# Designs tried in a protein design run: designed miniproteins, single chains. Part 51

Each design is a single chain, and the fold is of that chain. pLDDT is the mean over its residues in the fold that is shown.

## One batch from the design tools (miniprotein)

Design m1758
Fold by ESMFold2-Fast:
Structure m1758 (fold): chain A 73 residues (1-73)
Amino acid sequence: SSALEELRRQLEELRRKAEEAGVSEEEIEEMLREAEAQALVALKYAEKGLEDTPENAEEALKLYEEELERLRE
């Protein structure tokens, strides 16, 4: 399951970036949990061939990367 491996890798990168930004452990856990849940929904919908879904799990994770950058500032 390359998609799940990619998701795990991206979640680890998000955790590392959040730690570097000085985000609290609880905040990091919440953000990662939300990002993972949203990405898994995107993967399930893509698997079922639904057209009105996020394009892929990576795009769902980008929203959390943008939120993380906002929190740094």
Scores: mean pLDDT 65

Design m1759
Fold by ESMFold2-Fast:
Structure m1759 (fold): chain A 89 residues (1-89)
Amino acid sequence: ATLTVTTHPRDPATGTVTATMTASEDLKEGILTLEDAELGVLRTASAPMKAGQTLTLSVTLDRPEFTITARGISLQTGVESSATLVSRA
């Protein structure tokens, strides 16, 4: 599966970061994780996904630096795919 990860920039007024993942094929499990470099994993969202479906995650952060990791397990092949997006100050 091809995984696409996108993020909206951290809102400076609210501190909110919103991330989404989309899969090219049906997934047995889609997992989206947001982590801070010092605090570790802050939020995880997971669900079975259909091709073209989005999984969304929102977190309030005090820091501009974070990592988003998307993982998916193909429903047809059982192969795991991942994509990572890093935000830096």
Scores: mean pLDDT 77

Design m1760
Fold by ESMFold2-Fast:
Structure m1760 (fold): chain A 77 residues (1-77)
Amino acid sequence: MREEAAERNERLAKETPGNPVAQMANLLGAEGIRQGVEGWEGLLKMLEEARKEVGKEDEEAAKIVEESIELVRKVAE
């Protein structure tokens, strides 16, 4: 589960620019685990919802995904 989440976040990061985003995705997975199973599953669910929206409107969905990643990171810290 934890490795699958990290890999999914890395794939998602490939849709956005660069190595920094991939690192953020990995940090996000770790921070989610630190908050507990519910915390990390919650953020993963949000990422899945954003991924579904990408099929409709790439621009808006991509932004939601990135904002979700940043938001979880800030809350975890």
Scores: mean pLDDT 54

Design m1761
Fold by ESMFold2-Fast:
Structure m1761 (fold): chain A 75 residues (1-75)
Amino acid sequence: SAAAEEAARLLAEARRHLAEAERAIKQGDFVTAREHAERAIEAARRVPADDPEAQRLLAEAEGTLRLAEMLLESR
């Protein structure tokens, strides 16, 4: 269905942004990490709330965002 295809696209988008945020943290680029974590959250939130993969990606992206913000604050 079109809804399933859109959900799959949004999950792929969330995974891509989360991976980019995690890479940016490892490189010390916390501004880029925050931006990608925010985009991952936006994508995951657009998936139906009862999707377990969307819930997992949202939790991971929110954790990555908090880490990036903490590292920005501590400098």
Scores: mean pLDDT 88

Design m1762
Fold by ESMFold2-Fast:
Structure m1762 (fold): chain A 83 residues (1-83)
Amino acid sequence: MKVEEGKKAIKEIEELVREAVKAKAAGDNEAAAKKLREAAELAEKNKEKITAVLVSEGYSKEEAEKAVEELVKQLREQAEKLA
């Protein structure tokens, strides 16, 4: 089911971001940047599935798509600052 796949993708993205935060706290900026890049790639690859989850939560398709695009942008910008 599309919503369940999107929820799985969101959990994987959250885990990658959590790992990036832990790596940064340990002083490993390279590992943190790598995890944030992986999170951004996963979010972009699963944009339609994540959009379906947000729509199921009451967002419009347009709002949901914009939210995913902003998430990808933020993750990439944070990774670039750490590299």
Scores: mean pLDDT 84

Design m1763
Fold by ESMFold2-Fast:
Structure m1763 (fold): chain A 98 residues (1-98)
Amino acid sequence: MNSEDFIRAAMTDPKKAAELIEEYIEENDLSEVEREALRVLAEGLRAGTPAEELARRLGEVAARGEGEEMGRIAANGARAIVTVSKNGEELEKLREEL
């Protein structure tokens, strides 16, 4: 999965972003914590979960990981995606007002 492609999909089509995440989980050999974090992200995107609540859930998954490094990687990646998705919605609103 290309992070730019995912970011673009999350901003324009959250359902497509969720599909890309699920495909990435199935096709890649990920750690259990990374798999769970991405699964939570995909489910949250489909459900229209607010970015703040989604970031909180991803933080809980990262905290259950074995070792600081694995948890930190999962949390940082997931939070970056959530932050970009939130900013994308605000940018789209501004674009509709122009």
Scores: mean pLDDT 62

Design m1764
Fold by ESMFold2-Fast:
Structure m1764 (fold): chain A 64 residues (1-64)
Amino acid sequence: GGPAVEVAAAGIARHGGATPEAARRAAELSFQGDLEGAAREVARGSGLDEKQARGAAELARLLG
């Protein structure tokens, strides 16, 4: 949690078009190293496929 998660969530939402809720959960999982979980949360919330969602989550982790 904290400001880094909020910034990462904003990045995921802008990059992938994910909902703020899905982006926030994906950012949390990404910071824990769970890129698969992060990808699934973004895909579920935004209609993206898992590959696109994984890319967005990884980008958010690198930006944090």
Scores: mean pLDDT 66

Design m1765
Fold by ESMFold2-Fast:
Structure m1765 (fold): chain A 72 residues (1-72)
Amino acid sequence: MPFVEAILELKKEAEAIKDPEEKAKAEEKIKKMLESILEGLRFILEILKEQNASEEDLKAVEEEIEGIEKLK
């Protein structure tokens, strides 16, 4: 999933920061970004449910949400 891979790279980059203050700022920004992405994906999931989307499409969005939640 593109979001999971992008977030993993950002987390690795943040963990590589040697300055503790800058590292903490980067990690906080990543956390807020994760929360925003999850909110958006959950909103999309609700729309898809209301539109009677296929179980396959619903599962794809749910798996993306689960992947991102594991990165918290």
Scores: mean pLDDT 79

Design m1766
Fold by ESMFold2-Fast:
Structure m1766 (fold): chain A 95 residues (1-95)
Amino acid sequence: SEAAERALEGGAEAGKLAVKGAKTGEQAAGAGIAGIGAGVSGAVVARSGGSAEQAREEGLRGMEAAAKAAGDEKGREAGLKGGELAMRAAEEAAR
């Protein structure tokens, strides 16, 4: 549960930062959802007994999705940061 909590917090923080960087409400919503999705996906892989490598790969996909959804530099940075935190939390949980 702690890894899932950390991953979700990382995703939420990425969403908050992406909202500040987004130029439109749609970009902000997309970036926030993608960031949270990355955290949740990583946590699910860890809880399902997936390897640390699988958790890392799933988190990376979420990071890339968050960065693309944000649409601008600040939003992309926020998405990548949140995804990285989610990946680390998932890796720790999988060990």
Scores: mean pLDDT 57

Design m1767
Fold by ESMFold2-Fast:
Structure m1767 (fold): chain A 66 residues (1-66)
Amino acid sequence: GRLDELLERLRERLVTEMGVSEESAETIVELIRQGNRAVLQSLIREAEELGDAALAALAREIEALL
Protein backbone atom coordinates (compact mmCIF):
# COMPACT_ATOMS: atom_id res chain seq x y z
CA GLY A 1 0.00 0.00 0.00
CA ARG A 2 0.97 3.68 -0.07
CA LEU A 3 2.26 3.61 3.53
CA ASP A 4 4.60 0.67 2.76
CA GLU A 5 5.94 2.51 -0.34
CA LEU A 6 6.68 5.64 1.73
CA LEU A 7 8.26 3.61 4.56
CA GLU A 8 10.58 1.87 2.04
CA ARG A 9 11.57 5.30 0.63
CA LEU A 10 12.24 6.48 4.20
CA ARG A 11 14.38 3.38 4.95
CA GLU A 12 16.45 3.93 1.78
CA ARG A 13 16.90 7.64 2.53
CA LEU A 14 17.99 7.00 6.14
CA VAL A 15 20.68 4.57 4.90
CA THR A 16 21.86 6.35 1.72
CA GLU A 17 21.49 10.06 2.63
CA MET A 18 21.67 10.06 6.46
CA GLY A 19 24.29 7.32 7.00
CA VAL A 20 22.03 5.33 9.32
CA SER A 21 22.81 1.58 9.53
CA GLU A 22 20.43 -0.86 7.79
CA GLU A 23 19.48 -2.36 11.19
CA SER A 24 18.74 1.05 12.76
CA ALA A 25 16.76 2.20 9.69
CA GLU A 26 14.65 -0.99 9.77
CA THR A 27 14.00 -0.46 13.52
CA ILE A 28 12.91 3.18 12.94
CA VAL A 29 10.61 2.16 10.06
CA GLU A 30 9.07 -0.70 12.09
CA LEU A 31 8.36 1.62 15.06
CA ILE A 32 6.66 4.11 12.71
CA ARG A 33 4.66 1.26 11.07
CA GLN A 34 3.49 0.26 14.59
CA GLY A 35 2.17 3.81 15.11
CA ASN A 36 5.00 5.27 17.23
CA ARG A 37 4.29 8.95 16.52
CA ALA A 38 7.10 10.10 18.86
CA VAL A 39 9.71 8.50 16.57
CA LEU A 40 8.13 10.16 13.51
CA GLN A 41 7.92 13.56 15.26
CA SER A 42 11.61 13.32 16.26
CA LEU A 43 12.49 12.55 12.63
CA ILE A 44 10.46 15.55 11.34
CA ARG A 45 12.18 17.85 13.87
CA GLU A 46 15.66 16.53 12.90
CA ALA A 47 14.87 16.96 9.18
CA GLU A 48 13.75 20.58 9.79
CA GLU A 49 16.90 21.32 11.87
CA LEU A 50 19.08 19.87 9.06
CA GLY A 51 17.18 21.81 6.37
CA ASP A 52 16.29 18.55 4.60
CA ALA A 53 12.98 19.63 3.04
CA ALA A 54 12.58 16.34 1.12
CA LEU A 55 12.94 14.22 4.29
CA ALA A 56 10.56 16.52 6.20
CA ALA A 57 7.98 16.27 3.38
CA LEU A 58 8.30 12.46 3.24
CA ALA A 59 7.90 12.16 7.04
CA ARG A 60 4.82 14.44 6.99
CA GLU A 61 3.25 12.37 4.19
CA ILE A 62 3.80 9.24 6.34
CA GLU A 63 2.26 11.07 9.36
CA ALA A 64 -0.89 11.83 7.31
CA LEU A 65 -1.37 8.06 6.69
CA LEU A 66 -1.08 7.07 10.40
Scores: mean pLDDT 85

Design m1768
Fold by ESMFold2-Fast:
Structure m1768 (fold): chain A 101 residues (1-101)
Amino acid sequence: SLSPELRRAAELAVERLPAFKGVDLSDEKQQAEVVLAILDALRERGGTYKGVNRFDVARVFLEGLGMDPNNIGLVLTVMGLARADHPGLQKLRAEAEAVLG
């Protein structure tokens, strides 16, 4: 199952980001798909993901992890770690992929 932090990140993404509107948060597989989409958006090198600003995706992810989404240094760091395929972010990806089977 997804960690509470990843579930929170998925909840915030569905509530705040137009790209994730309409996802059923009672379905653990749909929650896991949102988490994978967040992680994929963080790895993107463009300015937007499905019409959403990638900084807004990073802020939602950080807030889900209990970090300060207004700390621009943390926002830039998490985006950089995602592009570098950092082991900590790969572990979170593996948690979401395990839910999907």
Scores: mean pLDDT 83

Design m1769
Fold by ESMFold2-Fast:
Structure m1769 (fold): chain A 110 residues (1-110)
Amino acid sequence: MAERIARLERAVAELREFMEQFETDKKFLDTVSKEYQKRLVIDIVRELIDLLRRLQAETGLPREYVKKAFELLEEAQKAGDNWQEIYDKILEFGKELLARLEAELARARA
């Protein structure tokens, strides 16, 4: 039990850190060229996929979350001028996942 709680605490911390960095990057995106925005968002989604694969191995996160992240990557690669919409989708996805992991952590502590 203690090891599972430690894995969930680490997962929540890693995803929270990712989300905080992602929200910080949003402020920077408004100051750079559209081509640089595209590159940065694609790189961020790739980092998210790597994180989710690790979380899947550590916590048993459903495969559907990894699949959703790949779908967001494909949307980002095709986005053109719709970066705000893609960015908002990634943010909502990350918030839903964080809430789920926090709920699993709370349940594991009970």
Scores: mean pLDDT 78

Design m1770
Fold by ESMFold2-Fast:
Structure m1770 (fold): chain A 99 residues (1-99)
Amino acid sequence: ADAAAIAELEKKAIEVAKEYLKETLGIVVDDSATGDEIVELAVKNIPDPEKRLEFTKRMLEALLPLAVEILPADQQAAAQALLAALEESIAKGKEVIAK
């Protein structure tokens, strides 16, 4: 089951990266592009650290539900804590900028 779970994680990561590029940057990526090419394109076009954190959060939100099924319980808790910490950091960053 590990190989199938990893394949679904990779597919979901690519999907989220494509959606973020389209919605946030207006960049439409060809379906033939590799995952590495899509990630490189996202990183190259997101020089802003706050937007990089938002991209990372979207990736974790998409991947965590799939990863939870294959992670030990203690690692599931750690992964959820990381997502919560990123969400809090993004929210605090927006509050500082808004003032």
Scores: mean pLDDT 66

Design m1771
Fold by ESMFold2-Fast:
Structure m1771 (fold): chain A 93 residues (1-93)
Amino acid sequence: SPFEERVDILMETAELSREVAEALARYQFEPASVEERLALVEALMAEGRYGAAFVVAAELAERYPDDEEVQALTQRAADAFQAAMAAERAALS
């Protein structure tokens, strides 16, 4: 499918995880309101999928740079992703 082809391309060319590639592909192919995308970011964060949440939030923030709710959620997703990456690095040392 065009969706699966996009996921595979993103995984191969950008070295993204399947989770992150799927979040980006869904953002590009599914017509969704800002409210639906904000709900998706919140759901991904609640599931601990901080990388996917950050990718969706960052794309939304670029499209709506003056939306304070979008910017605040993007910052929360970025902070959560950075904290998760720091914890993973500490566990591997």
Scores: mean pLDDT 72

Design m1772
Fold by ESMFold2-Fast:
Structure m1772 (fold): chain A 107 residues (1-107)
Amino acid sequence: SVEELFKKAYEAEKAGKVDEATRLLNEGIRAANGDPKKIYEAIPKDAKHPLFLFVRAVAAVFQGKLKEAIEDLKKAYELGGTDADLISGAIFVANLAGIPVEEVTGK
């Protein structure tokens, strides 16, 4: 069911239904009951949308998978471009995990 919710969120995002995608993503996180392993495993490895990579990175952080979190955050940052919410979120997650921000931005 967690996988189905993330799948629906991804399909809504592909259809340009950003609000629906966000609601379904939040529902998937809630259905996982905050279990970072379930969240990380439920998001497709080939996810190309920055929001999905960002959520995977958060789940990786809570599992202590800091290298994987950095890789996902870098990808989300690159794909998100100038999205202020994604930039702010990436900085927040880096600070939460004790990751230097330059590890995410690549500077």
Scores: mean pLDDT 71

Design m1773
Fold by ESMFold2-Fast:
Structure m1773 (fold): chain A 77 residues (1-77)
Amino acid sequence: SEERERRRAEMAELLRRTSAFAYELFERASRESLSLEDVREMLARELGLASPAELSDAEIEEIFAAMEARMLAEAAA
């Protein structure tokens, strides 16, 4: 599962590099009812990706799930 291990490492790196932006985007998406497509374009732009298509739906969902967990943890503290 070399591709899976590579993808997990890439996702962890993306989360590290974009954690603050992803958190703010998650909050904004909740407030402004942003679509998955809007979120994809905004994340791709922030990450400097050549195309939004470089981010899969699963990758965006993983990022948002991590941000939601963080938001809930901070709200509980």
Scores: mean pLDDT 69

Design m1774
Fold by ESMFold2-Fast:
Structure m1774 (fold): chain A 72 residues (1-72)
Amino acid sequence: MKELTEEQKKIIEKLKKYYDRDGSGKMTPEEFEELLKDIRDPDGPLAHLREVLDIDGSGELTPEELEILKSY
């Protein structure tokens, strides 16, 4: 299975905390979709994180990478 690096995990934890509006350490499906929308938007504020979260180096977030992000 594809695993995140420690740096990628650290960034994901920061993003989860930023989008976790109830502070439970869990993201709702809506919060997670907003996060992914912001990352995938090339003109968005989180577009630069797409490169860091690109686990296979393809330059795109694959469905597999999105499932890994969702699992964290």
Scores: mean pLDDT 60

Design m1775
Fold by ESMFold2-Fast:
Structure m1775 (fold): chain A 85 residues (1-85)
Amino acid sequence: AALEEEYRRRAIERLREEIATIEDPAYRRALELALELIEAGEDPLEATARGMEELMRLRGASAEERAAFEAALARGRAALAERAA
């Protein structure tokens, strides 16, 4: 429980820092959506994935971009599973 709360807090901090440095308005909006979902109690990784899916849907994404996203999501899920162990 405490580790999950700490992870969520750090995810929120990282997203706020990234939002502050991003110049692309569409990408910033995707991260703002992820932040809102995390603050609403969603898992940080899944919330971020939903934000990225919305960005890709809105602007369009190549097969290579989608594959890169899926690979990054898989790595993130694996890392969370290792932390839970």
Scores: mean pLDDT 76

Design m1776
Fold by ESMFold2-Fast:
Order: structure tokens, then sequence, then C-alpha cells
Structure m1776 (fold): chain A 57 residues (1-57)
């Protein structure tokens, strides 16, 4: 429950960053992907990949 709320807040912040600073969003997505892999959290990894894909468009 609390982890899902944090992921939704992170997604909202990253989507705003995609609109205002695509380069910053790409960097943030890559950091999130690496942290997700380190923490073995597949939801965090998927969020990072999703943001990277959107930032590269």
Amino acid sequence: AEREARLERARAQLEKLLEEDKEGALIAGKILLKEGEKLKDPALVELGREIIEKAEK
C-alpha cells in the first residue's frame, strides 16, 4: 500500500519532468532503473524503463 503510493508520486513527478526537462527525466529514469535492480524491485525497474522510453521519444 505505502510502496504503491510512493511509486504513483514518483511517476507523477517524472511525467512532469518529461514535459519540462526531457534530459533530466532520462537521467532520473536511468537512476530509478539502477536502484530498482539493486533493490530487486520489479515495479521500480519497470517505471524506470517506461520513463526512459518516453524521454527518448
Scores: mean pLDDT 79

Design m1777
Fold by ESMFold2-Fast:
Structure m1777 (fold): chain A 90 residues (1-90)
Amino acid sequence: SMEDKKKEFQRILEKKKEEINEAMGEMIEARRAAGVPSEEIAKLANEEKKLLIEAIEEAKKVFEETGNVEEAIKVLEEQIKKILERIKEA
């Protein structure tokens, strides 16, 4: 049912949010250890958080339009990959 698919999507999405939050914490600590100024760390973290929120909202839209959990998660994973590449270049 669509309700079951919605519940599955929400479960996966919440797990991805937890994984992202843990990875963000690790990146903040790595930047701090590397001597990046606290103000710059906060600025980067805010920019990265905004991109992650946008990626999650994009995935939600795909799920609303298609009803397909796999397609929505694929979109989320592609957006996260782009964000991680951007972080790596910064």
Scores: mean pLDDT 82

Design m1778
Fold by ESMFold2-Fast:
Structure m1778 (fold): chain A 72 residues (1-72)
Amino acid sequence: MNIAQYREAIMEKVKGKEKLDYEEFAEILEEIGVPKEWHKFLFEEADLDKDGVITPEELAYALGMLSGPPPK
């Protein structure tokens, strides 16, 4: 499944926030229609500090890495 189609919608929802925990992030993804199996995966990829909280900058970086062309 290609996450690129959701990247713009996700970033639009989070750009006004300083930090998001998993529950808040998963709720945003559910509103956008991102499949549930992607919620934990995307959060783990964006949580660069492994502290259970992500920033919009971390998320933008992670989505840029995941939403390009399909993996090799």
Scores: mean pLDDT 70

Design m1779
Fold by ESMFold2-Fast:
Structure m1779 (fold): chain A 99 residues (1-99)
Amino acid sequence: MTVELSEAAREAEARVREALERAKAAGVEEEVVVEVDGVVGAAVAHESGAGGYAVANEKGMLTAEGDPSREGQEALLRAATRAMKLAGPLAVGAALPEP
């Protein structure tokens, strides 16, 4: 997904990409979150060396990328959910208590 990114979104994407590549190189499961001026980047690495990242703000997802494997796509979904929850688009759901 390609959207014109603000400077804050570009910084968040750069930081989350660097963290993801380090985790993938180490072959460990890891979740990384970065926040820049209200923009949230999240990355998830899988032990197989696959991973994904997403960047979101209060209005929704700005960019997301994951490896084409099943593990990479699952990591991408986890990263996207985390980024959107922290940035605010999913926070409305958290305001409603579940029994």
Scores: mean pLDDT 74

Design m1780
Fold by ESMFold2-Fast:
Structure m1780 (fold): chain A 58 residues (1-58)
Amino acid sequence: SMEELKKEFDKALEKMVQAGKAGDEVARNKYAGEAGKIAKQLGDEEAYLKIIKAAKEI
């Protein structure tokens, strides 16, 4: 469901931010890729903006 996809997106985004703050670039890139894939499945341009904004805060 779309609601489950949104929850998975939020989890991937949170893990990306945590990995980035920890300096784990490999994990950051992995979770960024997962978040991007979910954003594409959601068809929501705002989801891509959330990834960009979160990455900028790392």
Scores: mean pLDDT 83

Design m1781
Fold by ESMFold2-Fast:
Structure m1781 (fold): chain A 80 residues (1-80)
Amino acid sequence: ALDPATIAALKAVLKPLNNDQLKQIYLALKESLDNPTLTLDPHQQAAALLLHHAGIVKNREDLRALPQEQFLQAVKSLLA
């Protein structure tokens, strides 16, 4: 489990981003499923860690099945 300070830091990284920027993170996360050697940047890692902490994306297969709209709704809900 992530501690509250880490969760707050991850939210702070994502909170100023608009929908288009969040969509770019979603596309990059999906691309990482087809390229397992690809290293995620801090914004991409923040989104993945928050979704994992919330139990929305427990593994790579959960991420593969996650539609863009559901990703956006989940991230926005976590940032509220």
Scores: mean pLDDT 82

Design m1782
Fold by ESMFold2-Fast:
Structure m1782 (fold): chain A 71 residues (1-71)
Amino acid sequence: SSPSRDEIVELLRELAEEYPEMSAEELEKRLVERGVHPVVARLLVKELVEKYGDPITAEQLREFAEELENR
């Protein structure tokens, strides 16, 4: 099963701590490797690219995680 929203928020924060910058392709791959369903990972990355472009910085990931938490 796909992780909860709270778990996805935590994963995005963890990735931001480990990687200062990632391409959309790298981010999608890392989310799937950490247990996010491929369709969910694809949709999250699409939204991030639409908001911030490619590549995506750690600061942008933290900002998106905060926005997602407050939905």
Scores: mean pLDDT 83

Design m1783
Fold by ESMFold2-Fast:
Structure m1783 (fold): chain A 85 residues (1-85)
Amino acid sequence: MKEEKIEEAAKAAYEGGLLAGKGDVAAKKGDSKGAARAAGGAIAAIGAAVHGSLVSKEGGEAAAKAAEKGIKEGGGTLTAPKALK
């Protein structure tokens, strides 16, 4: 069922986001091994988001939100370029 796949994708994205957030904190402290774990977490989050998008637009949105939540809970910061205004 598509809903089950969306839920699995969101869970994987959240877990990947947590690792990415923790690795961002480690990288800022100069922990190269922590930064390497962040790379793995980020790859997992991207993979989960892509997988979610393949099953539905809602799946992609759910995975993206889960990854963002994971990154924030892991202690990472989401810095976007400043908007035009």
Scores: mean pLDDT 67

Design m1784
Fold by ESMFold2-Fast:
Structure m1784 (fold): chain A 61 residues (1-61)
Amino acid sequence: MKYTYTFEAPADDAQAVRDALDAFIEELKAKGYEIKKLTVEVEGRLENGQPVLRVTVTAEA
């Protein structure tokens, strides 16, 4: 089964990206899902002249 989570973070804030990914993984583990595969897709854009990353995480369990 696939679970998808999408979030946005400033392109220069690697810690925010990591914290969001860790929270998603921990939520799935807390629900008893065994993660077999993790796919991360990243799209960059400008919002009001500032670079923003849209991150989509897909977990297969």
Scores: mean pLDDT 80

Design m1785
Fold by ESMFold2-Fast:
Structure m1785 (fold): chain A 62 residues (1-62)
Amino acid sequence: SEEERLRERTERFRELVRRLFEASPGQSPPEEIDPVRRPRSEEERQQLEAGLRALEEEARRL
């Protein structure tokens, strides 16, 4: 369901923030991504997923 996907996205984001903080204490994650917000359209949903994927790639490069 959409709610389940939103919860998964929220948990993924929280885990990424935790990893970024552990790898670089004092470095804040980018605030341009708001993956916990319910998308208003299919296009917005895809943009949120793309943003989350970009953040995941950034975390993996640490």
Scores: mean pLDDT 62

Design m1786
Fold by ESMFold2-Fast:
Structure m1786 (fold): chain A 60 residues (1-60)
Amino acid sequence: SSETVTKEFSGFETEEEAIKKAEDYLVRLAAQGYTVSDVEIEVSEKDGKFVAKVTFTLSS
């Protein structure tokens, strides 16, 4: 079975740090035996900090 997951990471000083956190999260899921697909990462600014919103399909 599969599901669509959305996860936000916030509070970063740079856009690159926000993206890296989202990427590291997905790598850890794959390492745990999940299949991650249809990955989309959106970066935005909130309160002078950067936010990465990642949406993906998770299956086992």
Scores: mean pLDDT 86

Design m1787
Fold by ESMFold2-Fast:
Structure m1787 (fold): chain A 100 residues (1-100)
Amino acid sequence: MEELREELEKLIDEMKKLIPTATNEQIVKALEVLRDAAREAGDMKTVLILNKGIEAAKAGDKEGVIKYLDEIRKLLPDFTEEQLEKLLEGAKKAVEILKS
């Protein structure tokens, strides 16, 4: 479980690094994929944070997007193993979207 937590932390940090150079469309798609993973994991707190992140991305507020990713990063100790696994798959897909 701790290894999954560390891997998800690294992917969130990678997303944050990619946000300044990504298009608004790429950021919206990446956050929607991560939000869908959080919803499947039953993690409504992360879903609500990502809804705010998606609105920030649509508005071109990249600093706001990074702030909401930091809020999710702070939730890492609270996630169950099943939530970490689903969020990890979502985060991997989100990183690929941000690189495309």
Scores: mean pLDDT 86

Design m1788
Fold by ESMFold2-Fast:
Structure m1788 (fold): chain A 56 residues (1-56)
Amino acid sequence: SAAREAKVAAVVARLRRNLSDADLAALGPEQVKTLAASMGFTLSDEEARAVVEALH
């Protein structure tokens, strides 16, 4: 959905602003969910995987 795509894009953009390329490369879905929660986003397992895929 457009809302899911916008949410994934927002999390990806914030992670890219706050973390180094090396830190981004080390992130798995569970780490992404934890970091997103600290930023006020609740991610499903599917959304967390989409964020990881977008970071590659």
Scores: mean pLDDT 83

Design m1789
Fold by ESMFold2-Fast:
Structure m1789 (fold): chain A 100 residues (1-100)
Amino acid sequence: SKEEEVEELFETLKTQGEYAINNSKDPFEAALKAMEETGKFALEFADKFKFSEEEKEEVKRIIEELKKRLEANKDASKEELLKIFNEGLEELKKKMLEAV
């Protein structure tokens, strides 16, 4: 189902992002890059599944707010950056599940 494809996408993005953050010398840079990658794949998914322009703009808005949240916490610990990243992913996932 479309819901299962959203779940699988976000499980993959979470796993890859957590790996990058945990293994980076710069956890903030890794978290920001992982969120940018998340945004790229979320928008590709939205286009493939024919989200409305309004729904795609909402996805873009959430991604930009999550990136700003990471930037506001650039000096945070790796553990805090992981938490912010994971909470952001859950927020975006819930929004995309509402749109499918």
Scores: mean pLDDT 88

Design m1790
Fold by ESMFold2-Fast:
Structure m1790 (fold): chain A 86 residues (1-86)
Amino acid sequence: MTVEEMKKKLEEEMKKFKLSKEEQEKIENDDRTAEEILEEQEKLEGVPMSLDNVSKLTPEELEVLKQAAILGIELYKRLKEEGIEE
């Protein structure tokens, strides 16, 4: 998958979950390292990601995957915050 294809998929996911422009910008401008993001994903259940997949990526692909991982973490936090009972 090209970086352009990865970005397009990320944009489609953000659109599906109705993220605001401000929320999308925060994900795109997150300065955390890929390792920090993956550590947070490992800490949070329901957001599976493999470190082995990260080691096979180019720097450009890694950056887009990092943004996708941040999106996943934020969505997981929202689902927990909503307290799905209703």
Scores: mean pLDDT 66

Design m1791
Fold by ESMFold2-Fast:
Structure m1791 (fold): chain A 85 residues (1-85)
Amino acid sequence: MGIGAAVADNRELARDAALAMGNIPGAKGRVIGDTVGVAEADDEGLALGAALTASLIPGAGGGVGKDVEEAIEAAENNRKRVEAR
């Protein structure tokens, strides 16, 4: 089930993605800042922002985007389970 772990994975994965993007040379400060801001607004927004940002980075988007989407799906399923209580 992983009800708590799914939410934790979502946030941690998105943080790692944002940090990895920050290490890419170039003026990505605004994109990274926006991603972090979305991340702190809400867990789903955090993962979505990270996936979107990763998708925009050439050569890096595919792998990170998939991992973030998986985390989003797990967190969303967990949330629906709690709501469907």
Scores: mean pLDDT 48

Design m1792
Fold by ESMFold2-Fast:
Structure m1792 (fold): chain A 96 residues (1-96)
Amino acid sequence: MTKEDILEELEKSSREALEIVEELSKLSISGIKVEIKDGKVIVTVTSEEGKTLVLESDNLAEPLSLAMVAARIAGNEAAAKEIEEIMRKLREELAK
């Protein structure tokens, strides 16, 4: 990979991380489901209000890790804990 490709991937992951924190901050989360289909990771977050947020990517580990760090730095411990739970479930699915 070129240095330019690495920078573009980092910028993409950072943007996705900020979007994840923003969307999770808007939801009162009631459930999280993680599944892997055709090499893609699919995370389905359900709110208490019945809203559903779907995150789909071939690699969610990097943006999720950045989102957790960003949430903690911002003092949003609730969002950080929800992201940590998503990452825990993702690790369990990858270990199958």
Scores: mean pLDDT 72

